# Designed miniproteins, single chains, part 4

Each design is a single chain, and the fold is of that chain. pLDDT is the mean over its residues in the fold that is shown.

## One batch from the design tools (miniprotein)

Design m113
Fold by ESMFold2-Fast:
Structure m113 (fold): chain A 118 residues (1-118)
Amino acid sequence: APAPSIEELVDQFVEALRRRDLAGARALEAQLVARLRAEGWPERAVALVSGVMGEAIEAVEAVLAGDFAAAEAHLETARLLRELFLADPSVPEEVKERFAAFADRLLATVEEILAEGR
């Protein structure tokens, strides 16, 4: 069977977070990182995408533990990693646009989970 697209892996990752399936989210992060490398994304870009995904998972894990201060800290770190990626002049504009759409969707999903856990 053909490997899932980046967009399909992003959709699956967001749904794993919404279901609080952290093990599934971590497995999908590994798959997405492998696909970004296979598509020739710069290694720095791959590392920053992985960082944003890792911080999103840790934020949801903190919400499940009732630690909203830790969840907010992880969410803020994810926002800083997003800004660092978009400010990097070595990353191609097309890669930045794809990452921005992905990161914005992840951050919105984590913010929704945080609001629901209140």
Scores: mean pLDDT 85

Design m114
Fold by ESMFold2-Fast:
Structure m114 (fold): chain A 74 residues (1-74)
Amino acid sequence: SAEEYKQKADEYLREGKFDEAATWYEKAGDIYEQEGKLDEAAESYLRAAQAYVRAGNIKKAMEAGKKATELRNK
């Protein structure tokens, strides 16, 4: 479930594995979006963007941040 993916992302974040954390937050966001849970999807994409910034992956951070912003404008 999306909640399980968020839990996995939180575990990677605690371990300092920021790229892995970001990837799992993105997967959680994708599932929430498919379920129509747009607020949870936007929050998950924002957390992915923050984790990508911590990883130094600025391109992926921008992509995830854009997804979060697009969901807030629906």
Scores: mean pLDDT 85

Design m115
Fold by ESMFold2-Fast:
Structure m115 (fold): chain A 76 residues (1-76)
Amino acid sequence: SARQEALEAALREEGERFERLLRELIEAGAEEEARRLLGETLRALRELVARGASAEELREVLERQIEEAERALEEA
């Protein structure tokens, strides 16, 4: 469906954005913070996938973690 395709595309785009932000944190010298954010995100996504969460729920977690990464980068 168009909704499913849009959610999958959004999830992929947000995953790529999160990866870019983590790389920027490492370049800024905040490698420990990048590792923490990655670990927290992977744990949350793993738990959601295990319970059969929707792509929308996965996207919401990525959106929150992107906001945290952006804030951390501003503070770095």
Scores: mean pLDDT 82

Design m116
Fold by ESMFold2-Fast:
Structure m116 (fold): chain A 60 residues (1-60)
Amino acid sequence: STEVRIEAPSLEAAIGAALAVIGLDPRAEVKVEGTTVTVVAPDTPEGQRALAEARRFAAA
């Protein structure tokens, strides 16, 4: 599994990132602490896409 920790620009962005990750791979573990989102995803194509989307969402 791969773990990433991202800082979202707002609480709404953090929640949006978490929902996007779960929507792409419901097996991914997501923890939201204020604007900080921690994602642990399996080393599968779905999990890697979820990680990429989380990073992209934080940057948007």
Scores: mean pLDDT 78

Design m117
Fold by ESMFold2-Fast:
Structure m117 (fold): chain A 63 residues (1-63)
Amino acid sequence: SLNEAIVAYAKGDYEKAIELFEKALKEDPNNITALMLLAHAYEKLGDQEKAEEYRKKAIELSK
């Protein structure tokens, strides 16, 4: 669930958080919270290209 992804993120388990957020986005592709936290998790792991991709999608959906 989204809550499990958020807990993993809060614990600093960014790889697990990414897996769980991607699963949450399969159920709700327009979940802005999941997209933003997924972007931040990728940023923490140094994947700037994926971080920017998800950040842009979240911003576009929030307009």
Scores: mean pLDDT 84

Design m118
Fold by ESMFold2-Fast:
Structure m118 (fold): chain A 90 residues (1-90)
Amino acid sequence: GVEEALEYGAKAAKYAFLGGAKKGATAAAAYALAAMGGGVGAALAARRGDAEAARRAGEAGEAAGEAAGGEHGKKAAEYARKAGEAAEEA
């Protein structure tokens, strides 16, 4: 549900930050904010009963995680996707 989407969004932000860190602190913060925004956006959409918006927010966070790169970026993308899925189930 919404709580799970927020938890997955936070994990996505953590891994996006770690993946982006090799590109510098500003890049790390930008990727973390994008991944977290996906998870939070999914949770807010779920709260409104908008499964399509929740799914799209999760997809946006997934793309941000992948862009961060490396193994940490892959984990960020996975958690952003799980945030969207948890929100859609709410």
Scores: mean pLDDT 71

Design m120
Fold by ESMFold2-Fast:
Structure m120 (fold): chain A 78 residues (1-78)
Amino acid sequence: VEALKKLAEEYIKKGEEAEKKGDYETAVKYYEAAVEIAKRVASLTGDTRLYEEAARNLARAAKKAGDEELAKKYEELA
């Protein structure tokens, strides 16, 4: 469980670095991976904070990448 939490945190950081470079498509891919892992962490631990953070970051990056449908999906879930 701890390894999955660290992996999700690592993907969030990689997504943030991609956003700083203006690479929103790459940021979306990292945040999608983080959401998937964080969802599993939430299922195992009951702690949804990492999932909520990853979902918010994904919604923001998706909007900047021009994927309004993906952005709306995760804005409603966060």
Scores: mean pLDDT 80

Design m121
Fold by ESMFold2-Fast:
Structure m121 (fold): chain A 71 residues (1-71)
Amino acid sequence: GLSDILKAIALTLKAIGLLFELEKGIPVSKAEVETLVKDAEALLELDPNNEIAKTALKLAQEALQKLEEKS
């Protein structure tokens, strides 16, 4: 529903923020990024057609990969 779209938007914005912090060399918690990936996956499992949730998951996975490459 609409609340799931709003949750997906919130997760997307958080993922963008974490990606910007990684680009600036600011320390980012691996646990926080892993939680973001899990939250995005759970939201997408509830609504597989949610394109915003798909975007959130892709960005969260990108943040996790960048974190592991820079750690």
Scores: mean pLDDT 82

Design m122
Fold by ESMFold2-Fast:
Structure m122 (fold): chain A 64 residues (1-64)
Amino acid sequence: MLELAEKLLEKAKEAVERGDIFTAGAYVVSLAALYVAAKSRGDPEYEKVKELFDEAVELLQEAE
C-alpha cells in the first residue's frame, strides 16, 4: 500500500508540473481510495498513506 501511495503522489507532482490538473486530480482520488482501504483493513501504514494523500491535496490546491 505505502509504495503504491508514494508512486501516486510522485505521478500527481509530475502531472501538476506539466499543467495536467485533470490527471493530477485522478491520482489524488486514487490516493483517497488507498487511504480508505488501508484504514478499513487496520493497515499500520494507513497514517502514512493519509499523510501522502494530504500532501497531494495541498499540491493540487496550490496548482489552481
Scores: mean pLDDT 81

Design m123
Fold by ESMFold2-Fast:
Structure m123 (fold): chain A 116 residues (1-116)
Amino acid sequence: MAVLVESGGGTVPVGGSLTLTSKITSDGENVSLVGWFMERPGEPLRGVASISADGSKVYYGEEVKGRASISLDRAANTLYLNLSDLQESDTAVYYAFASTPKGGLVFGQGTQVTVV
């Protein structure tokens, strides 16, 4: 089972930027897709960005399009999400995820982002 450990959350001013990171460890299981979800208080979990394990396919959620960049360092097994031009509506818990070829999802513990 893949394990994800996130970092890079915290308090950021409106119009600021931050980079979220997640270290990915796998017990030899294939990972097909990695990315980020966010959960705002009182709202359902929603997709932020994803990238295929080979880097060929990238997705961005409409709310962050043009403000987010996702990348995967395969050699370091590290997933990055760069967020720019942050808005108060970006205040959420951000979860890194990994998907297996069978469609199983694994989430990290989450990291809080607060935009003030």
Scores: mean pLDDT 82

Design m124
Fold by ESMFold2-Fast:
Structure m124 (fold): chain A 65 residues (1-65)
Amino acid sequence: DERLARLREELARLQEEFPELRVVRIGRDTVEISIDSDSATVYTAIALRAVGIAIEFGASVRLVP
């Protein structure tokens, strides 16, 4: 519960840095995100940061449309 709350806070911070990032669902072991960018560089940067955050909390990232 506290881990999930901290995960939400870290993802909210990432969304403040990258308005293109949408967090679709936060589960115990998986975070579903969508990235609205036509730039491969921006997309990759956001995806890698989201993966890094999720791994820190023992979760995986799924990229959804």
Scores: mean pLDDT 83

Design m125
Fold by ESMFold2-Fast:
Structure m125 (fold): chain A 58 residues (1-58)
Amino acid sequence: SDASEALRLISKQVEAGAKSGEEALASLSPEEQARVRAALSAHGREVRAEEGARRAAE
């Protein structure tokens, strides 16, 4: 669900005429950028969990 919110936010900026997803992200306020990052973190939690386990093994 959080990942869907991030995609919806970016899609709105692209529909408004942004040239790319990166440009759309740069046009967002810091608060909105933080929201997008939080939503993407939900999708990538497994990757973060694996990195954490690898660090613990160091």
Scores: mean pLDDT 63

Design m126
Fold by ESMFold2-Fast:
Structure m126 (fold): chain A 113 residues (1-113)
Amino acid sequence: MKKEAKKYYEEGKKAYEEGDLVAAAEYYKKAIELDPNYAEAYANLGDVYYEIAKLEDDEKVREYYLKKAVKAYEKALELDPNNEKARENLKYLAENEPLVKEEAEKVLEKFKE
């Protein structure tokens, strides 16, 4: 039952390594659709959204993808509070991305308890 979700997760990782961020996001979304509790797929989807945000010249579009990254990491931590990658990447966004500093800090405080 979870075998197909893992397959799409692995395809997403390959697309990400090849720099195909659109394909990576699509594969991680398919993995999540098949297994809504797939914490690692949410964490990796956050990574994809952050990479897209770094390529955006328009501040409003950049903020849109940064907010999507924060929400993906928040969902990863809701499903697995011990997901170190999601926690570390949220800390990085809070320290380095003024547009989402407050949102990232709020998520980190929510999972501090």
Scores: mean pLDDT 88

Design m128
Fold by ESMFold2-Fast:
Order: C-alpha cells, then structure tokens, then sequence
Structure m128 (fold): chain A 80 residues (1-80)
C-alpha cells in the first residue's frame, strides 16, 4: 500500500539523515530542518537538495542508503 510505502521511505530517510549527522556531513540546524521536512512528506526532495548543496558524494549517500534500507527491512522481517 502507498501509505505503508511512504512510511517506510520516511523511516529510511530518517536513518540516512541521522547517519549524515553522525558523520559530521550536516549541521544540527540542517538535521532539524530535514526532520521537519520528513514529517511533511517532502524529506526526500529536501535531502537531495542538501546533498547537492553540500557536495556529499553519491557513493557515500548510496552506501548510507543501502545500510538504512537493510536495517528497516531486517526489522520488518523479524515481525513475521
């Protein structure tokens, strides 16, 4: 269902944003702003814009995204 898909995408993006902050690639202010956008459902667009503005490598972003996806799906599979 589209709503479950959106909720899952939001969780994945939240983990990505948290990892970017842990790596020092975004500021506390940028982190808070991204969390607000995630609540509104515009998080993916704003995260993409910030990544481009900061010059964060696509390779690093893809690694973080892959880890976030694995974490979310592993937790969901454990529910079965």
Amino acid sequence: DDKKYEERQKEILKIVVEKLKELGLISDEEYEELLEELKKGTGAEKLSELIRKKGISNDLVNEILAEAVEEVYEKEEKEK
Scores: mean pLDDT 76

Design m129
Fold by ESMFold2-Fast:
Structure m129 (fold): chain A 89 residues (1-89)
Amino acid sequence: MDLNSEEFRREIAESLARMVAAIVKIEERKHGPLSEEELIDEIVRFALNLVKGGYSKEEALEAARLLAELMGLDEETIERALERVREAL
């Protein structure tokens, strides 16, 4: 297995998105619901961390969309989050 293969990197990014979504849900259970802006900030931070880890902007945007969907955001909020990600990348 090649750690630099596109398929393997995508699987890792998706797994990281699922992990972050799970952490957010745990945090909401402990401390109450996060605001829309706090959820968007987590998505932007996640995407920036992927790019710092060697992912492309396109790969980071795909993973950020998955994270937003897993967080249960509506389509309008997802599009707003992805625009913030594009501006930050």
Scores: mean pLDDT 83

Design m130
Fold by ESMFold2-Fast:
Structure m130 (fold): chain A 69 residues (1-69)
Amino acid sequence: SDEEARKYAQKALDALKEGNLEEAKTNVIKALQASTDPEVRANLIKALNALLNGDVETAIEYLQKAIEA
Protein backbone atom coordinates (compact mmCIF):
# COMPACT_ATOMS: atom_id res chain seq x y z
CA SER A 1 0.00 0.00 0.00
CA ASP A 2 1.07 3.64 -0.40
CA GLU A 3 0.86 4.04 3.39
CA GLU A 4 3.44 1.23 3.72
CA ALA A 5 5.49 2.87 0.92
CA ARG A 6 5.54 6.15 2.89
CA LYS A 7 6.67 4.29 6.05
CA TYR A 8 9.57 2.73 4.12
CA ALA A 9 10.40 6.15 2.59
CA GLN A 10 10.55 7.56 6.15
CA LYS A 11 12.90 4.72 7.19
CA ALA A 12 15.09 5.56 4.16
CA LEU A 13 15.18 9.24 5.24
CA ASP A 14 16.13 8.23 8.80
CA ALA A 15 18.90 5.96 7.43
CA LEU A 16 20.31 8.84 5.31
CA LYS A 17 20.34 11.14 8.37
CA GLU A 18 22.43 8.45 10.13
CA GLY A 19 24.76 8.14 7.08
CA ASN A 20 23.63 4.59 6.28
CA LEU A 21 23.39 4.55 2.46
CA GLU A 22 22.90 0.75 2.23
CA GLU A 23 19.90 0.79 4.61
CA ALA A 24 18.50 3.82 2.75
CA LYS A 25 18.69 1.99 -0.63
CA THR A 26 17.06 -1.13 0.85
CA ASN A 27 14.17 0.92 2.27
CA VAL A 28 13.64 2.87 -1.01
CA ILE A 29 13.39 -0.49 -2.86
CA LYS A 30 10.86 -1.74 -0.26
CA ALA A 31 8.91 1.54 -0.64
CA LEU A 32 8.81 1.04 -4.43
CA GLN A 33 7.57 -2.56 -3.99
CA ALA A 34 4.75 -1.31 -1.69
CA SER A 35 3.80 1.76 -3.79
CA THR A 36 0.91 1.89 -6.29
CA ASP A 37 0.36 5.68 -6.60
CA PRO A 38 2.15 7.08 -9.71
CA GLU A 39 3.29 10.28 -7.93
CA VAL A 40 4.70 8.34 -4.95
CA ARG A 41 6.44 5.91 -7.36
CA ALA A 42 7.91 8.73 -9.51
CA ASN A 43 9.42 10.45 -6.45
CA LEU A 44 10.80 7.14 -5.09
CA ILE A 45 12.42 6.35 -8.48
CA LYS A 46 14.06 9.82 -8.49
CA ALA A 47 15.26 9.25 -4.90
CA LEU A 48 16.76 5.85 -5.84
CA ASN A 49 18.53 7.33 -8.90
CA ALA A 50 19.95 10.12 -6.70
CA LEU A 51 21.27 7.54 -4.19
CA LEU A 52 22.86 5.50 -7.01
CA ASN A 53 24.67 8.70 -8.12
CA GLY A 54 25.76 9.51 -4.53
CA ASP A 55 23.52 12.62 -4.43
CA VAL A 56 22.20 12.37 -0.86
CA GLU A 57 20.72 15.91 -0.84
CA THR A 58 18.55 15.20 -3.92
CA ALA A 59 17.58 11.78 -2.51
CA ILE A 60 16.33 13.44 0.72
CA GLU A 61 14.30 15.97 -1.33
CA TYR A 62 12.52 13.27 -3.37
CA LEU A 63 11.94 11.00 -0.35
CA GLN A 64 10.21 13.95 1.38
CA LYS A 65 8.09 14.52 -1.77
CA ALA A 66 7.14 10.81 -1.83
CA ILE A 67 6.01 10.98 1.83
CA GLU A 68 3.98 14.18 1.15
CA ALA A 69 2.35 12.82 -2.03
Scores: mean pLDDT 86

Design m131
Fold by ESMFold2-Fast:
Order: structure tokens, then sequence, then C-alpha cells
Structure m131 (fold): chain A 80 residues (1-80)
């Protein structure tokens, strides 16, 4: 998958997260935002990745994947 394809898929997953959040499906929203964040990070869109992980934790503060990914990404960016 190219970076462009990863970003396009991440944008779609982020949109699904917004729809789930509007429907009150906080856990589902967090799962979509977490997947979007992972794809944004893989594409090099670190600011969007951070935003997506923060949205995931706002929707579900117990989402361990989003918490770990956000921490790891912030640590990586501090070294760059």
Amino acid sequence: MSAEQQRALADELYAQGEKALAAGDNKTAADYYTQAGILYASAGDYEKAIEAFEKALEADPTNSTARTALRTLREILAKR
C-alpha cells in the first residue's frame, strides 16, 4: 500500500469514526480513529495521526492501542 493509499484509507476510517461518535457508539468510534491514526502515521502524516489517537482516547479513554500508539509516536517525534 502506498502512502497516498494509506492516507486515503485513513481519511475514510476517520470519517467512519465521526459517524460512529455521532451515533453514540464511542467504542466503535475509538476503534475507527485508532485505525486511522495508525495509517496516518504509516503514511508520515504525524499531526493527523496524533489528532486521530487523541480523538480515540476522547471517545474511549480505556483504548490501550490508541494510548500506546500515541505515546510511542510522541517519543519517536521527540527524537527527530
Scores: mean pLDDT 85

Design m132
Fold by ESMFold2-Fast:
Structure m132 (fold): chain A 97 residues (1-97)
Amino acid sequence: MVPEVKLSKEAEDYLKKGIEALKQGNYEEAIRYFEKAIEIDPKSGTAWLYLGIAYEKLGDKEKAIEYYERAAEVGSGPTAVAAAVNLVILKKELEKE
């Protein structure tokens, strides 16, 4: 399915740009790139996972939880595990006091 292959590549390019912005501390820019990746491939657990990470870095823990849950739902293998681990860690931080 050639159109889906082309769309997946575009989504992957946006993911790479988002990850680069995230590493630079440009969390709002990273969010925009991850949102574009999700528009192209809404089943990308990786895009949902990184969107959760970006919101967590901004201090929006509620949004981070929502996106980690979505990443675990649509993701598979290592991506789903990473989302579940981050979700457990973040929930435990909220429960520490």
Scores: mean pLDDT 78

Design m133
Fold by ESMFold2-Fast:
Structure m133 (fold): chain A 60 residues (1-60)
Amino acid sequence: SAEEYKAKGEELYAQGKYDEAAEQYRKALELDPRYTAARGGLVEALRKAGRPAEALAVEE
């Protein structure tokens, strides 16, 4: 489910695996495009991964 992907993203983020966390958050958003918590997680994961332009695009 979208919630399971978001939870996996949070776990990977906590481990410092920011690129992998971003992938899980994207999967959550594929299932639920309005999942605000997953979108926030994706933005933070992309920023930590050194991908700020992609993070900015997600916020649009």
Scores: mean pLDDT 84

Design m134
Fold by ESMFold2-Fast:
Structure m134 (fold): chain A 93 residues (1-93)
Amino acid sequence: KELIDSIPSPHLKKLAEEYLKKIEEDPKNAEAWNNLGSILFHEGFLEEAKEYYEKAIELDPKYKEAWLNLAAVLRRLGKEEEAKKVLEKAKAL
């Protein structure tokens, strides 16, 4: 909740609150976890975005977009070797 309150863009904050509500209503909604992660990634909350993408993958291991997004955030965190492994996993799906 505090993370979402830190989002400077009123539009993205509202969108993040909508995805958070979807997660509260259905915690198995992998798309909502991935989409909230992408808002956090855009705002520079890289570690939190990583956790949300990992949750989306846990819920749907064949979710190619979540794997690609995880690779992108790992690259931004400087974890190049881990990002390469994740990207190869996404390509194999």
Scores: mean pLDDT 87

Design m135
Fold by ESMFold2-Fast:
Structure m135 (fold): chain A 79 residues (1-79)
Amino acid sequence: MSEEAREKLRRADELAQQAVAAFKAGDYDSAIAHLEQAIREAEEAARLAEEAGDEELLEGARYAVRVLEAALAEVKAKK
């Protein structure tokens, strides 16, 4: 259960790294798409962590969602 949540967070991190690469290349559309997918993965991780009763992982996933949403807002402001 917690392992599935951790896998979703790893996927969110991979997508966030792809978004950073796209942003640096000036590809804001790809950066937005990757960040939106990363947010979905992190939100699913939070749901799975809550179901598993893993409070530390839940806090981490919720924090990741907030950071990714802030990054998405910044990229959208550049477009």
Scores: mean pLDDT 87

Design m136
Fold by ESMFold2-Fast:
Structure m136 (fold): chain A 94 residues (1-94)
Amino acid sequence: MSKEELDREVAAAFVRMAGTIALNAARKAGASEEQIEKLREAFDKLVEAVRDGNIEEAKKYGEEASKILRDAGLPDEAEFFERVVKKVIEELKK
């Protein structure tokens, strides 16, 4: 595979890991089933956007996931997730 494709797959793996951590934290915090479903959908779309190198969609779904985490009372998890997404987007720009 190309270096660009490898970099995107690595970035997607980091987003997937951060998403799993955030989903588990939301469940433990008692987030609603609707919030969990929306969060999962946003993470799935974010992972695909990262794989595609689509920076604008990655920003959009990252922001949606972050908002859901904050609305669920998880500002620290939202901040951590935002830092991961920012790093991934910076790598995609190279």
Scores: mean pLDDT 81

Design m137
Fold by ESMFold2-Fast:
Structure m137 (fold): chain A 84 residues (1-84)
Amino acid sequence: MAEERVEEVAEELASLSFSDRALAIMKAAAQAVGDPAARDIGVELARRHQEAAEDIGVLKELMLAGPASPLVAEYLRKAIEEVK
């Protein structure tokens, strides 16, 4: 369930241009940082957003690192819609 959402979001991000992918990751990280339930993952994603944009494997590892993975996947999916 959470893993399936992470994989789907990662696949969508991989289909974007590098600049749109980086912007979506930054937007999602900013929203996650504002959410106490997702803050820790949000802060790490914001810190490593360039690395995550360059390597989707890194993004997936960051998203699966904690219990807030479904929330972060939701923020990323919404950010993807905003940058398209």
Scores: mean pLDDT 78

Design m138
Fold by ESMFold2-Fast:
Structure m138 (fold): chain A 64 residues (1-64)
Amino acid sequence: MSKEEHLRKGKELESRGYSALSAGDYATAAALFEEAARQYEKAGDLESAENARGWADYARALAQ
């Protein structure tokens, strides 16, 4: 995939992560944010990757 495709996929996964978080599906949200972080890393967007990992950690903390 191109850098642009990785950025687009990361944003799509991040958006789905927020939707899962809003629905109370914290485990799914964490997984989606982790996938978003990997896509951002492949795109070289380390700031977005770090932000997505933060959201994954937050979602996991809510999953009890």
Scores: mean pLDDT 86

Design m139
Fold by ESMFold2-Fast:
Structure m139 (fold): chain A 87 residues (1-87)
Amino acid sequence: SKEELVAEAKRLLEEARRALEEGRYEEAIELAQKALRLALEAAEDPIKAIALVLRAIGAIIEGELRGDLEAAARGLIECAEELLKLC
C-alpha cells in the first residue's frame, strides 16, 4: 500500500542519515536512492515529484564533479525527505 511505501521510505532515510553521520557516504547515497524510489511511487503530485528527482540527480552530479560524496548524500537525503512530504 501507499502507507507501507511511505513507512519503508522513512525507515530507509533514517538509515541513510545514520550512514551520513558515520561518514559512510556511499551507503547513505544507496539508502537515499531506495527511499527516493519508494517516495516517488507514493507521491500524489507527479510534477513536484519529478522536480525533486531532477534536483536529487543534480546533487549527485555536483558531488561527483567536486569529489564531495558527503554533499551528494546530504542533497539526495534532503530531496527524498521533501518528496515524502508530497505523500
Scores: mean pLDDT 83

Design m140
Fold by ESMFold2-Fast:
Structure m140 (fold): chain A 91 residues (1-91)
Amino acid sequence: MRELFLSPEEATAQLRELTERIREAESAREVAVLLAAAGIVYAAAAEKTPELLAAYADVLEAAAEKYRELGDEESAERLERRAEELRRRAA
């Protein structure tokens, strides 16, 4: 099976753009779609660099904040825990 991978730099740039898009999101559905896209970008990265891990943590933190604003505390808490794990790995 042929898999297409993103360079860590390309993946990091896309995750930074997705973080900004999530901050602009107006609905839980829009956050979920952008979060799914971020997960695909992260998975497609050929190497999990510290910069990539930090960028993905930023995405998860932005999504958690939006879910909390929208009343989904459970999703927010889960995403925050995952972001903290990624931050520790990036350090």
Scores: mean pLDDT 84

Design m141
Fold by ESMFold2-Fast:
Structure m141 (fold): chain A 61 residues (1-61)
Amino acid sequence: PEEVREEVRRLVEEGASFEEILAEIQRRMREALDAGDMETVRTLGELLDELVEEERRRQEE
């Protein structure tokens, strides 16, 4: 689960767009579901929620 958080943080630090980060999270979530890794799915869901909240803040100034 921690490895996924680190990889998403790297993507953000590289300056990836909101859309690119969303696509990456969704892709990894599908992979984790296929593998039956529910802990990684939960972690990815939390990261997705955090990303959406940050995007809302940017739009609101």
Scores: mean pLDDT 77

Design m142
Fold by ESMFold2-Fast:
Structure m142 (fold): chain A 105 residues (1-105)
Amino acid sequence: GKTPEELAKEAIRLNNLALEYLAEGKPDEAVPLYQQALEIRKQALGPEHPDVATSLNNLAGVYALQGKPDEAVPLYQQALEIRKKALGPEHPDTLATRAELEKAK
């Protein structure tokens, strides 16, 4: 298999490409790239790692942008729980995910 460093680099590349598609107004193309980055990070780091929460939050953001709250809300909830556990409830990243979750409802 790939090394942890190679997997991290691949996830970052996929995330950056997804951001480029979003900047071009192409959220449909961004979704599969964020899904791939999420799966790579879950496999490499485990499901409760802060970087997995970042990937969940990014994917949830695209679904929210597409008007898909039924898909966005569960992903934001997962990201929030990981960030509460890993970073604490008052961490800026935890508070940001909480705010996005409230907006997605």
Scores: mean pLDDT 89

Design m144
Fold by ESMFold2-Fast:
Structure m144 (fold): chain A 90 residues (1-90)
Amino acid sequence: MEEIKELQKKIDELEQRVKELRARYDSLVAAGRLTPVQADAARTLIDMAEKAIEEARKALQNGDVEKARKYIELAESYIDAAEQLIAAAE
């Protein structure tokens, strides 16, 4: 029970991080601060993070705690990579 609640909290935190990251990405695109290659790379990482978060939610809804953890770790990796790329462009 407690484990499922902690994973739900982690998914919520990752969703918030992705929203903030998407806003930073959109701001940099609007300011013309990303090259086309950087914009594509950042967008791809953000999209992959969003998909991993969705898969984590589905796994948790199905009671697959191990699969949910794997997708949470995958989402964190994509978010970290996108944050590093975006920070370098700021």
Scores: mean pLDDT 86

Design m145
Fold by ESMFold2-Fast:
Structure m145 (fold): chain A 61 residues (1-61)
Amino acid sequence: MEEEERRRKEALETARKVIADGEAQGLSPEQIRRRAINELTAVHGLPVEEAERVVDEALKE
């Protein structure tokens, strides 16, 4: 439903922001991915598996 789609869109925006911030700080790809997954899990309440998919999508662009 719209709530599910909105949540996914907001999660993608959050993932992109975490990735950009991590890259600006010079973090490794592994560290960036881990931070993005943790943020999506903690802030957006996503299951780890779903958070991984969102982060992988944001990394592909």
Scores: mean pLDDT 78

Design m146
Fold by ESMFold2-Fast:
Structure m146 (fold): chain A 108 residues (1-108)
Amino acid sequence: GSVVVRLTVEVRGKITPEQAEKIRQAVMDAVREAAKEAGLEITRLQVDVRIEGDRLTIDAVAVLPGDASDEQVERFAELMREKAPEAVQKAYPDAEVVSVRTEVRRLP
């Protein structure tokens, strides 16, 4: 089995493709740091960015080993919610972070 943790960050602002790539990389680094601090090894990480007019959606999907404890997974999700918006603001200070959410799924 595996544990899948999804992070969605919604940003408002006029964002160029170059700025979107910088934000994508910053969020990827933030997710990796969150996993390290939670004591978890990420088996797969994908971070996608979608620009739709004046909105940018960052979608990060981290796959963890199925034996990851609930406490470690909860800590990882909490750290992602903390670190990801900070990473976005550092990468693009003019961006308005509208929402940050996490979802956890345990797969058979």
Scores: mean pLDDT 88

Design m147
Fold by ESMFold2-Fast:
Structure m147 (fold): chain A 67 residues (1-67)
Amino acid sequence: MFELSPEERERFLKVAEELYEKAIKYADEGNKQLAMRYGVAAALSYAAAGEPEKALEIIRKVDEKMK
């Protein structure tokens, strides 16, 4: 596994949260391509920060919004 410093992990979590908010915004606007792009980026950032459960939750939430 990749080992991150606490500062690096915290940065990944902040970036992931920002990307997730953008994914939801684009999903609400009907822009499925950008919603998927930001959703995947957010999930990867959460996983990199050591939060794989949150990464899966993010993917499900974005997918539900794009129904």
Scores: mean pLDDT 80

